# Ledger of designs, part 34: designed miniproteins, single chains

Each design is a single chain, and the fold is of that chain. pLDDT is the mean over its residues in the fold that is shown.

## One batch from the design tools (miniprotein)

Design m1166
Fold by ESMFold2-Fast:
Structure m1166 (fold): chain A 78 residues (1-78)
Amino acid sequence: MREELLARMEEAIREAARRVERLISDPEERQRALIEIQRLGEDAMARMDQAQTDAEMQAVVDELVARLEALLAEIEAR
């Protein structure tokens, strides 16, 4: 289960980075967005390491996905 959730997190991060490449043409703004995605991923990985139950691990993944979608929606609205 944990390995499957970690793979899902990595896929979500990779997809978010790919969407940023499509949405942002300015290299400096793109770099800032990629750094933000990296920080969200690092925070989620730290929370995953602290998770004690399957429910807590699932909540970490769901929160990461929601935060990535919110970031991408904000970028798209610019």
Scores: mean pLDDT 83

Design m1167
Fold by ESMFold2-Fast:
Structure m1167 (fold): chain A 100 residues (1-100)
Amino acid sequence: GTLSLGLTLVGPVLSAAGEELVRALVTFTGRGGEAVELMRRLLEEAREAGVPVVSEEETEETFRFSIEVEAPSVEALEEALRETAAATGAELLPVEEAVP
């Protein structure tokens, strides 16, 4: 279900108990009606899963949001997010390390 997508987004990050954690900003962008609706659903699932939302922006053609996550590596985040993006048909932007 939709809650499973939220757990997929957060679960691998939280389950990857490593010796090293990086903070990363992850941005999802959906373009077109179906992709925009999927992005909005992912945002709500992320909120329900307790993931901090850094930004949210909606335009006529796109819905974009960013979340802040901790993971053992950027590569681990990209792997988890590719699976979520593939399941939803959305475009995934590159993961960026959050620097203060």
Scores: mean pLDDT 65

Design m1168
Fold by ESMFold2-Fast:
Structure m1168 (fold): chain A 79 residues (1-79)
Amino acid sequence: SSILASKEELEEQLKELIKELEEERAKTEDPEDAALLDKMIEKLKEKLEELEEVDLEINLDVSSLIVGAAALVVATRQS
């Protein structure tokens, strides 16, 4: 999958990443990792709401955030 996606694909990816991050947050005991996860979850939820109001256009900021969030999930799982 590309970093660039349609609005529908970005919405799906954001919802999946939010779910994964919330799951990681629930089992994370490290306060630094927990704070990073909370911040990323908040940003993803904000971008999901923003994206749902957009007319089928690709948002590069959302795509970049998705990549960053996915990297954070991997990093916290390996912590």
Scores: mean pLDDT 71

Design m1169
Fold by ESMFold2-Fast:
Structure m1169 (fold): chain A 77 residues (1-77)
Amino acid sequence: SAADQALVEAARRQLEGIVEKALELLKEGRIELAEEIRELLERDSRELKASPDPALREIGEYAEEAARRIREAIEEA
């Protein structure tokens, strides 16, 4: 539905903001905190992807991608 699409897009914007903050923390040398954010996103992604709600599963896929981006940035730090 249009409401589900709006929810997914709002969640995507929030996840982009979380990635930006994690990358800023890495620039500041706050590696442990960026790692904690990645771990939380990976956990939340697994829970969301297990949901019977297709909109929540889609948000889970975006959370997985957000966690992957943070992990790759940490590995290159």
Scores: mean pLDDT 89

Design m1170
Fold by ESMFold2-Fast:
Structure m1170 (fold): chain A 59 residues (1-59)
Amino acid sequence: ISGEEALGYLAVYHPEEHPDLTRAAYELFSPGQLVEYGVKAKDASLEEAVKAAEEYLAS
């Protein structure tokens, strides 16, 4: 998955599991953008999404 899709997935489906990543997502994107990104990654694992989001934010 892309970093944007990973951040959207975490913010929409798992906001409390990784609050720092959720905060970063809302700093970068609007709520509407996060929903669009998140639904594209809805079948991703939490582990896969966390890794992709962390790699995206480190770049």
Scores: mean pLDDT 84

Design m1171
Fold by ESMFold2-Fast:
Structure m1171 (fold): chain A 55 residues (1-55)
Amino acid sequence: SEELEKELAERRKGMDEIYEQLVKEKNLTPEQAERLRRSYEGGLEIWEKKLKEEE
């Protein structure tokens, strides 16, 4: 749905902002940053699936 798409977009934007701040603040290496990115992308996918199952 359009509403779900907007919620996902806002959630992703927020996570991207936190990710960028964390990478800069902690001076993560490219390898560490990539692992962190994969982790939160996986979390977003699980969150999207859960929302669709609860709707």
Scores: mean pLDDT 75

Design m1172
Fold by ESMFold2-Fast:
Structure m1172 (fold): chain A 79 residues (1-79)
Amino acid sequence: GEKLEEEIKEAGEKGKKFYEEGKKLLEEGKDVLKAIGLVLRGLGLGIHAYLLGKKAGEEGNEELAKLGEEAARKAGLKL
């Protein structure tokens, strides 16, 4: 789909931002419940990007598969 690359990139960027903000709050010992929520939102977006990329790879688009894996790792997923 014409928007698949854009969707993977957007999910990865948002996931990274949520994950990094949540991790920073946890490191600072501030607003732990909010921090956990941000980390979980980041991880969820990373999973979304990973699954979109994985499906694209299965359909022959290895570049989108790598993009999804990279987005997922930046959002805190260990693959």
Scores: mean pLDDT 83

Design m1173
Fold by ESMFold2-Fast:
Structure m1173 (fold): chain A 79 residues (1-79)
Amino acid sequence: DLSREQAITYTSLMITMIGIEFQVELLSKKGKLTKEIGERLENEMEKLYEEVKPKLSDEDAKKIEKMMEKIKELLKRSV
């Protein structure tokens, strides 16, 4: 069932993105977020998104992209 697979993929990826956001905020507050760590997190996040993007609906992909942009802005502000 394509709809079920898309829903599971979206939910799993969104939970992962929320976890990354939490880690970025925590590392930033502790003064442990370096430019190198920030760049690695951004690259890993983008690589994961590109790998699973074909399994997402267009609407869900846009929601993930919005979350990714929020995380990228947080990284730019914190590093």
Scores: mean pLDDT 82

Design m1174
Fold by ESMFold2-Fast:
Structure m1174 (fold): chain A 96 residues (1-96)
Amino acid sequence: VLEQILELIDEVTKKAGVSEGIRNALKNIVTSDPTIDKLKEEDIPIVVASAIAFLSGITGKETGEPLVEAFKEVAKERGFDLKDPRIQVELALARL
């Protein structure tokens, strides 16, 4: 599951055109979570959306907005349910 989360971060950050520093920050947020070993495949999009929201709270919406748009595109391509309220809340927070 962790490897799939890291792959999703790589794809989202490449599509968003953000720096390597931002990509590494997102990976660090995810890998620093002590519950990472308890995650299931269904948690992948929620975890990435949450990491984007957390980072946007630190760096501002100028970083968050392109990550949110790239995440929506990649998630649709991978068949993730973007109507999940848990994902929608995180994406809304990333835009504040």
Scores: mean pLDDT 75

Design m1175
Fold by ESMFold2-Fast:
Structure m1175 (fold): chain A 66 residues (1-66)
Amino acid sequence: SAEQLKELEEKKKVLEDQLKQTDAQIAELKRKNGDPRRIAFLQLHKKNTEDMIKKLEEQIKKLKAG
């Protein structure tokens, strides 16, 4: 449905914004020679966010095709 498509695209946009924020935090911590545990945690969080975006893109594609 159009409502479901809009909801998925809004969720994707939120996750893309979160991904940009996480990338900025990782870059800043690396520049400051910050805590490697914190960097590793943020890198894992980034990977999980990217996987969620990919899943949403697949759902959006299926809805547009149907």
Scores: mean pLDDT 87

Design m1176
Fold by ESMFold2-Fast:
Structure m1176 (fold): chain A 95 residues (1-95)
Amino acid sequence: SGVEEVLFEAEVIRGLMLISVGVGKLTNDPEFAKEQVLKLLEQLRKIVEDKLKDEKLKKKSLKIIDKAEEAAKKGNLDEAIKYVDELIDLLKSNQ
């Protein structure tokens, strides 16, 4: 199904997003955190596009990533992480 691999990668990317947000807060560099989160979301998008075989699950997953990217572009990085949590829950329910 590719779901297990995408789920693993999404959980790793979520962790890296949390680290990026934490570093941004510690260094008072919110633009660094935003740029890193956007790069991580683009990696997650590519993984979903390449590895999910179920077209309905892929479309739902990409819509959640679109929402995460829009939140991140506005500087709402905690909201972007919540959307990644929503994606992880969706993937877990479709194993």
Scores: mean pLDDT 91

Design m1177
Fold by ESMFold2-Fast:
Structure m1177 (fold): chain A 54 residues (1-54)
Amino acid sequence: RSAQLLADADADEAGSEALRKKAEENKDNPVLQAQLYTASSILAIGSEFNRELS
């Protein structure tokens, strides 16, 4: 297993969580909230992909 891929997966997961929290803070801006949720989902998918490759 690649320790680097696991570390990258953990970093992407943390980034996904941070973006999700920021989306929750931006309830008054639905466009920005949607963009932040989308970015969070992309990072979550990247995290899963890197974890599967590790």
Scores: mean pLDDT 78

Design m1178
Fold by ESMFold2-Fast:
Structure m1178 (fold): chain A 78 residues (1-78)
Amino acid sequence: MEEQLEADILLALALIHEAVTELTYKRYPSEELKKIRDEIRKKVDEMEAAAQAGDVETARKLYEEVLKLSRKADEIVK
């Protein structure tokens, strides 16, 4: 139960990062930001599968990857 809740919370947080990156891309469109947005979407899809399976370790790993990509998007927008 607790592991399932953690996986679900990590997915919810990743969805927020996906939404923020999509809005950033809409305001500052570039090929580099588009690639980061597409990578985050792919990682979120993988996190949805991990959350459904209760695989908290995979969810944690994918969330760290989403955070890294989100930080890259922030660095591009100056």
Scores: mean pLDDT 84

Design m1179
Fold by ESMFold2-Fast:
Structure m1179 (fold): chain A 76 residues (1-76)
Amino acid sequence: GPKGNKNDYSSDFGEGRDEEEGRKALEEAQKAGHPLVATAVGRSGGTGSGIGDGYEEALRKAMEKGPVEAVAVGAK
């Protein structure tokens, strides 16, 4: 049967599935003026890295609310 690549969990945020597609989606959403979403995740022992400049914007917006322990970002 089929097998997952890299981190299947990250694919929900566009990291595990074609990083380039995820990056383009984030960049396009950013250029179009769409608000990027950053989800603050509690201390569950997870580590995440966003894609391109979109991740920075999402992090910045999440941090505006206060201190963040873990953040995940996704584009629509």
Scores: mean pLDDT 43

Design m1180
Fold by ESMFold2-Fast:
Structure m1180 (fold): chain A 62 residues (1-62)
Amino acid sequence: DARREALLARRRKLQAEGDRLTRQLQELLERGAPRDEMERKMDELTGVQRELSALLREIRAL
């Protein structure tokens, strides 16, 4: 099922992106980065989480 495979592939990419952003946030915290930098990275993570939630609902509907 090409559609299911495409959705699962997108899920894997978004999950990997979320993991990468989480690691970057930890690195920023460890180096004492300015709050503005951390907030920007958190906004990126929130965006990925919203896309994942929408995608998971789509997959569940299959």
Scores: mean pLDDT 84

Design m1181
Fold by ESMFold2-Fast:
Structure m1181 (fold): chain A 70 residues (1-70)
Amino acid sequence: KEEELKKKAEEYEKQAKTFEDGHRLSREMAEQAEAEGDTVRANFYRGTARSDELAAEEYKKKAEELKKEI
């Protein structure tokens, strides 16, 4: 039971990292678009970065909750 909770927490941590990587990439794309004067593209990537940030936070909370049960 404890082993399964640990594995599930690790899976949630991997998901969180995937969204953190997406957030970083989207932020870089937004900065590049802004530097090129493309405000529409920059705003799109800022929105994507925010969405990924929230998803990463959600998965981190799920992992933390499972670790509390261990």
Scores: mean pLDDT 82

Design m1182
Fold by ESMFold2-Fast:
Structure m1182 (fold): chain A 86 residues (1-86)
Amino acid sequence: SLLEEIAERARREIEKLKEEGLIEPEDEKEMEKAKEEVEREKLSSPPEVAALAVLGVRLKEKGKDEEAERIEELLREMRRMVAEAR
């Protein structure tokens, strides 16, 4: 399904950034909080997308603009995929 593909894309990007050493423990804490909020509210968006969005904001705050821009582009692609499937 489209939502499963989007969740998998978000998960893979998070795993890649973690392997690159770009995710700190405090980032993981905020990402997990975002995932829990989505699951608690039963929102239609995959929890992994919320985690990726929070990571993008935090990387930008740290001055890692290139990585943050890459995340924003991926999030835009995911939004286009959802829009085009309708």
Scores: mean pLDDT 82

Design m1183
Fold by ESMFold2-Fast:
Structure m1183 (fold): chain A 91 residues (1-91)
Amino acid sequence: LTPQLQKIYENTVTLFDQSRDELTALGFHVPTDEEILEALKSPNPRLALESLASGVLDSEVIDLLEAGNVDAAKEQALKNARELLKALRGE
């Protein structure tokens, strides 16, 4: 990985480690460290990350992870997850 992708990897792993219980309680699959690493090795790493955790990771969350703001990224990711569930429930 490039230094920037390595930073995104480490911060993404930290985000999911810190939010695993909350995301699992909401019914979302939490990616493994290996799945995150494989996404970042793809030809389009950012899009692959968004696809890996659809409804949780979006471009805003990934920008926060690249900036090193893991706490804000986690808050936004959990907000995204809750909003997706509301939309799917028609709420």
Scores: mean pLDDT 83

Design m1184
Fold by ESMFold2-Fast:
Structure m1184 (fold): chain A 80 residues (1-80)
Amino acid sequence: SIEDVVEKVVKVVEESKKNNLSDEELKEKIRKVLEEYGFSEFETEVVVHVALTGLRRNLSVEELREQLLTVLENLKLQKE
């Protein structure tokens, strides 16, 4: 489900904060998650951008989850 994808991306961002991962390492981990769920390159890049921007803006876990959920729901609507 979209909620499962959001939770996995949020988990990657939180682990990146704990381990002080580079932006490039974070992008690679997020891309792998979305590729496993069958997202397109375009959809993957949008989610990567949202997650990285959220991390840079120091958004809370809840704020990031809400933004990612909104973005993924919008991407799903475009696919239909």
Scores: mean pLDDT 80

Design m1185
Fold by ESMFold2-Fast:
Structure m1185 (fold): chain A 94 residues (1-94)
Amino acid sequence: SKVKKIIEERLEELEAKGKEKDPEAVEEAKEVAELILKSIEESKTKKVSQEEFDAKVQAALASGNERELQLEALRAAILSGHEEELIAALEASE
């Protein structure tokens, strides 16, 4: 899956940059990645409507927590089948 590759690549980059400065941050990032991967597996049997996806993205944007925002938005996209579209938008925001 494309999402899995992106998460794995970001973790490798974080490990390369963070290994000398903050090993706890690397461990937290791995836990976050495992949660997203678990959500991908759950999405195989559960689909979210486009309306529910839009509501989730707006709620995440309102949270103000960038990490929580990315997680909730990505999870909603995976469940709705819009994961590729959301990832492209998040990458464009960098």
Scores: mean pLDDT 54

Design m1186
Fold by ESMFold2-Fast:
Order: structure tokens, then C-alpha cells, then sequence
Structure m1186 (fold): chain A 56 residues (1-56)
């Protein structure tokens, strides 16, 4: 994982096409990651709010 993550992080743009492609891939990845993160955040927020309501 660390080697793969480091490789991915170091594998930046290789010119104009590479720079644009890398940015677009990052954007697409963030869209997919955002869905999962948002679902997790909503679940955590709901649980925290529920705990606050129960304890207060």
C-alpha cells in the first residue's frame, strides 16, 4: 500500500496532456470518494446528533 501510494503520488503530470489527464482523473476519483465519504459522514453525524440528544 505505501509503495503503491507513493508511486501514485509521485506519478504526477508528464506534460500538458499528462497534467490535464491527472487533474481530470483526480476530479473523477474525488467524485467517487466524495460519495463514500459523504455517506460515512452523514452516518457519523446522525449518530453524534442522536447521542447528543440522548445525553442532553
Amino acid sequence: SEAAARGAAAGGASGPAGAASAAWDEYKHQLMTREAALAAARAETGEAARRAALSG
Scores: mean pLDDT 67

Design m1187
Fold by ESMFold2-Fast:
Structure m1187 (fold): chain A 60 residues (1-60)
Amino acid sequence: SVVDKLLSEDENTRYQVVKDYVMGLLSDEELKELLEGLATDKKARKIFEYIYFTEISKLE
């Protein structure tokens, strides 16, 4: 699942989930799963926010 990828030990896998979200490359099902995961799993949300603000935001 997308949330399992975000919670993986592989930093590249975590980064790719956040990048695919920003690039609009996630499917409707993947997007729904990610948004539900971010609302319910504090660890997933913290990892997502860290990558988003630390690595993805540097591209803008």
Scores: mean pLDDT 80

Design m1188
Fold by ESMFold2-Fast:
Structure m1188 (fold): chain A 106 residues (1-106)
Amino acid sequence: MKKKIEEAKKKIVEAAEKIAYKVGYYKGIYEVLDSEEVREELLAKGREEAAKLAPLRKEASEAYESLPKEEQEEAEKEAAEAAEKALREGIERGRAEALAALAAAA
């Protein structure tokens, strides 16, 4: 089924995007709050999020390995572009929420 390749590529891109957004989100929060206590809390949250995303990473990895080499290269490029955009969006969102929380506490 030719559509199997398209589904695998979509799965890889979506996984990369979701992971990058989460990483960016917590990085954005840390950039605003910048304290050792916040760093420890973010490391704990990072471990929890990594555990939750482990099945998604495994499924994306299996999908990647199932693709022909040319399709793997295309999926990797598309995933990298989506991840870069998602990381940036995550950072902006995290920063905005941290700033809003500080304003509400003032």
Scores: mean pLDDT 78

Design m1189
Fold by ESMFold2-Fast:
Structure m1189 (fold): chain A 80 residues (1-80)
Amino acid sequence: SMLKLEKVEIEVESKGEEKLNEKAREKAKKLIEQAEAGSKLMVELGASNEAMLAHGERIAKEVEKLGGTGKFTITVYVAK
């Protein structure tokens, strides 16, 4: 693709009392992986940078809803 892509990282810090259990961590990892792969495909198909940033924010909120203590980085692609 001739389109130049940039990675935008959104840090989410969850202040729960305990670390996420193994199943919740697996779910968080899957959500984060889907956000990165999905945003790359969508931006190459002409999605706006604003739409990709909004997608990253939605995934960040879903990860935060899992509770627990931890820092997570959601990566989305945008066009340069």
Scores: mean pLDDT 78

Design m1190
Fold by ESMFold2-Fast:
Structure m1190 (fold): chain A 92 residues (1-92)
Amino acid sequence: AIEEFEEAFLRLYEERRAELEAARAAGDAERLAALVAEIAEEAASKISPELAELAREAVRIAAAVAAGRLSEEEAQARGRELEKRIQELLEK
């Protein structure tokens, strides 16, 4: 259920609030993004291994775009496929 993922995410976010605030205060957008990604993957793994794999795939897509290995159009298409797969898992 979506609520289970959301609850796990919020709980982990609160646990790591100090790190998130420190990164924000430093203006370190990359550190902030990395922390949020770690929290999302950990929350997903507590729900199912499949969600954790999808979270890792999302990070790989973002990294490939940043490195210039994927066009924004390709990244958007792959992102939409991931979004659909995540939604299906969360609806169960």
Scores: mean pLDDT 73

Design m1191
Fold by ESMFold2-Fast:
Structure m1191 (fold): chain A 108 residues (1-108)
Amino acid sequence: SMEKEREKILKLVQMQMLLIGTYTELWILRKQGKLSREKVLALAEALRDEIMELMEEAEVPKEVREKITEIFDTFIEKAQSMTPDEIVEAFGEAVKEIQKLLSEFVKE
């Protein structure tokens, strides 16, 4: 129905807001000298879990969900050896890739 399509779009917008919001939080923490690897991992894991739930509710295809999950898992693994500046840059790139995958699915 048209109502279900609207609900899916709203969940996609919510995911975009969460991705941008988390990136902004990491950027602010970096500027304040309060960015720790522990905080980054906690924020990334919490974001991953919430995005996974929203993707399921928005009926995002399994292939797209698996690709987005892999982007999060790759970031979390690599962040363990990164500096705070490298972490923020790498997270920004991960957000862009996730946004691209979500936008491509909506065109179907």
Scores: mean pLDDT 84

Design m1192
Fold by ESMFold2-Fast:
Order: sequence, then C-alpha cells, then structure tokens
Structure m1192 (fold): chain A 69 residues (1-69)
Amino acid sequence: AKLEELSKLKIIPEAEEVLLKAPSVHCSKCPLIASYYCQVCQALLCGNCYLKHKLLDPKHSFVKVIVVE
C-alpha cells in the first residue's frame, strides 16, 4: 500500500478520533469503558467524565476513542 495516500487522508477528518487496539480501555476515574481521550491531561474518559472534564476545562482537546481488535 502507498504511504502517501495514508498521510494525505486525515485520520481524524471530523471530531478527532483515535484508533486503539487495546482489548479493554477503561476510564481513568471510573470502571466504565472509555470513549474519549483528553490529549492535554493524557487521560481516558467515559462519556460522563468527559462532560465533567469539559465543564471544568473547556479549552482542552478531546478525541473519540475507537477500539479495534
């Protein structure tokens, strides 16, 4: 496969998304499965913790986490 096509295609074309191969990814603050990642704090967050974190620090960048096996 050509590397240039992959580098031109934005991995995150809409609402930044990150592909994660780990079979289990959990929120750093609770036992729920993580769906978001805060790049600034380097923390995996579930939907509820993501909303709380965004209210406290609205300037932080968040990306969606997609788990691939």
Scores: mean pLDDT 64

Design m1193
Fold by ESMFold2-Fast:
Structure m1193 (fold): chain A 79 residues (1-79)
Amino acid sequence: SAEEIVLGLIKAVEDKDEAAFKKYAEQLSTYKLSNEEKVRLAMLVKDANLDTNKKSWLVQLIMGQISVDEAVKWLKEYF
């Protein structure tokens, strides 16, 4: 499910696993998510035990505001 993929993205960020992050982000991009579904998934990120910058990147990725490549670049440069 999309929820399982988002939980996988959160874990990949916690583990600093770029390969897992890319895999889950690519899988999420295959879903045809409504705005309501995107907001629901973004709430899972807000409840995660991550710093505010990492949460912001994941929310932007889920909302379709940044690409997978941009999210990976930010993860590599700042964390």
Scores: mean pLDDT 80

Design m1194
Fold by ESMFold2-Fast:
Structure m1194 (fold): chain A 75 residues (1-75)
Amino acid sequence: MDLEEERRRAEELIREGRARTPRGARPHPLLAVGSGRLAEIYRREGRPEDATVPEMGFRDALAVLDDPEAVRAAA
């Protein structure tokens, strides 16, 4: 699959997840999945420094989700 298309889809998941996550609330699973996918995309593009923030967001979201293994598998 095209990395640019995968990145667009990951950013769409993050956007949707943020829209469903009020400030201070538990993050929506879509935000975690999108962040994890975006981090992997940046690593595959040879831009590991850009993956740091999405990877941290993914890990932080997993710590508070009810089904972290399902989210980890989807990312």
Scores: mean pLDDT 73

Design m1195
Fold by ESMFold2-Fast:
Structure m1195 (fold): chain A 96 residues (1-96)
Amino acid sequence: NAELERLRAEADRLEAQADGYESKVNTLESKDPEKAKEEIKKAYSDLINAYGQASDAYRRAARLGDPETRAEFERRIDEVNKRAKEAYQKLVEAEK
C-alpha cells in the first residue's frame, strides 16, 4: 500500500527530527541553562510540535493498516505522546 508506506516514512522522519531536537536541548541544558534559556524554550517547542506531527502521521497510517500494523502504530503513537508530554513538562521547568 503506497499511501501506508508514504505515511509511515513521513512519521518516521518526523520522529527522527524530534529526536534531533531532544539531543539539541540536552546539549544546551548541559552547558548553561540560564544563558541558553530562550534557545532551550524554542527547542522544546520545536520538539513538542514534531512529536505532535509524528503522532498525527502514525494515526493516519494506522487507519490504512491491518490489525497488526494498526497495533504497531498505536504503540508508536503512545510513545511519541509520552515524549511530547515529558518535553512539555521540561519546557515548564525551563521557564521557571
Scores: mean pLDDT 81

Design m1196
Fold by ESMFold2-Fast:
Structure m1196 (fold): chain A 116 residues (1-116)
Amino acid sequence: SLDELIEKATPFQKLALEALKAIREGNLDEAVEKLHEILQQDRSPELREFYEKVQEAILNGDYEKAEKILEEALKSPDPRLQVLAYLFLAIIAARRGDKEKVDEYVEKAIEVLKSL
């Protein structure tokens, strides 16, 4: 279960897994809060710039632009950036009511996290 994976995780993995759990439970506000916590702990300029661009697109209601930024991030060799991209894609899918895509993105994020 996700709860069992959370107990054995590093701090980054734990926050990401908690966000994925919140997404599956429909608690998108908690998922966004966990994403903010990840960003505040990681002072990487690349992760911050990525986060700000995605958040701006989402706040403007431009989900197509957000998805393009996220798809580009998935091409990064940085597994942390890939995890964050899948988390945002899962949140967008959840907001659209697309349960199949939520499950797909959650499972892909877990796969990347297990490879860390």
Scores: mean pLDDT 81

Design m1197
Fold by ESMFold2-Fast:
Formats: structure tokens, C-alpha cells, sequence
Structure m1197 (fold): chain A 104 residues (1-104)
């Protein structure tokens, strides 16, 4: 399952660029954690996709997964400061949506 999701992200990255792949991975992970309750799969999808797309190294990929799933939009902005503003704000928005979903 995680393998197939990471493959789908890599296909998106090949067609639309590595940042688009990372955004898709973050959205998939948000759903896995908040709708399906699968925290481990959510973490693995973000970590493996961020590294496989070349957007982040393994250490930063782990930090991004923790910040996204923890709903920490400001930390997501810090980790992704080197990415285009629209990508950074989309990822931060996904983290905020995770926080909102967990608060319900």
C-alpha cells in the first residue's frame, strides 16, 4: 500500500515536477492520518516521497513528516523555506488542515 502510494507520487513528480509530487504525498498522508487513522503509513508516505523526489534529505524528510502530521504549519514553512512560496504555503495549509481535523 505505502509502496503503491509512493509510486503514484513519483509518477506525479515525473509529469508535474518534484514539488507537485511532495504536495500530493502530503495530501495523501493527511488523509491517511486523519480519515483512516494510519499514522505509520502517513509518516512513511511523506518521508519516502520527499527523499525519492529529491526535494529533501532523509533527516529533513522526517522533520517534515513530523511537522505535517503534528499540524505545525510554521515548522513546515521553516523546513520548506527553500521551495517556491506557493508550494511552501500549500504544504503549510495541509498541516493547518491536519490540526483542524484533529481538533474535531
Amino acid sequence: RVEALVEAVLLTAERLGPEAGLVQAAAIAARLATVEGDEEAAREVVERSAVATGVLDPERARELAEALLGGDAEKVREITAHLPEDVRETLAGIAAAVAEARAR
Scores: mean pLDDT 83

Design m1198
Fold by ESMFold2-Fast:
Structure m1198 (fold): chain A 98 residues (1-98)
Amino acid sequence: GAEESKKSALLAAEHARRAAEGAREGNVSKAAGGAIGAIGSSFTAYLKGKGGESGKKAQEGGEEAAKGGTEAAKLANEEGAKKAEEGAKKAEEGAKKA
């Protein structure tokens, strides 16, 4: 339900922050691992968020974390790291509103 969607959105945020750290380090493997984790957690937030307005906010936040994490892996630099952190913040906000 909504609570499970919230937890998954928060996990997506955590993975996106890890992708940001990898991007700053120039560690493509760490950034990619974070991006994959954010994508997986975002998908879980989507599946658990179906059927309610609250779940929709968590799902949207998770999607933003996945997008940010992917940009961190793709760019592997400070710009990518900032995008992943922005996505993580949106996932945390979505979870709070869910």
Scores: mean pLDDT 80

Design m1199
Fold by ESMFold2-Fast:
Structure m1199 (fold): chain A 67 residues (1-67)
Amino acid sequence: MEFSEEVKKQAEEALEIGREMEELRKKYPGEETEEKREARARAKELEKEIKDAEKVVEYAEKKLKEE
């Protein structure tokens, strides 16, 4: 299984992306401006990256629970 390095890297990436998404939400909470539009598009892209990374982590967790 290729869970040691690859899964760890993807999990770390997911955490970093999650942090960036939270920062974007905090930085642009109010008005809808051009900068917010770009930030929102970026956040959506990051959200997809998080979902992909979570899928890898979930797959690894399932394998671990299976013994």
Scores: mean pLDDT 67

Design m1200
Fold by ESMFold2-Fast:
Structure m1200 (fold): chain A 90 residues (1-90)
Amino acid sequence: MEALREEAERLGREAEEAARAGREDEALELAGEALKLWMISQGVSEELAEELARLTVEALRARAAGDEERAAALEAEARRVHARAVAERA
């Protein structure tokens, strides 16, 4: 799992660099992949990690577009997926 954690950290740094360069779409895609790999490194299933990362990225895009209602709905769904991931480990 060390390799997945290191890859997640690397992608997170690349996402920050893309954001600083004004490449917002690329930054969100890299951040989503980083979150997915980090969650898998913590023992979350790949399916739940993918769903959580996708919902999180969509929520950030909605917020950036000024669609606060859609962002809130996606954030609520991401929170439900996260709770399910925690429950699977119990």
Scores: mean pLDDT 81

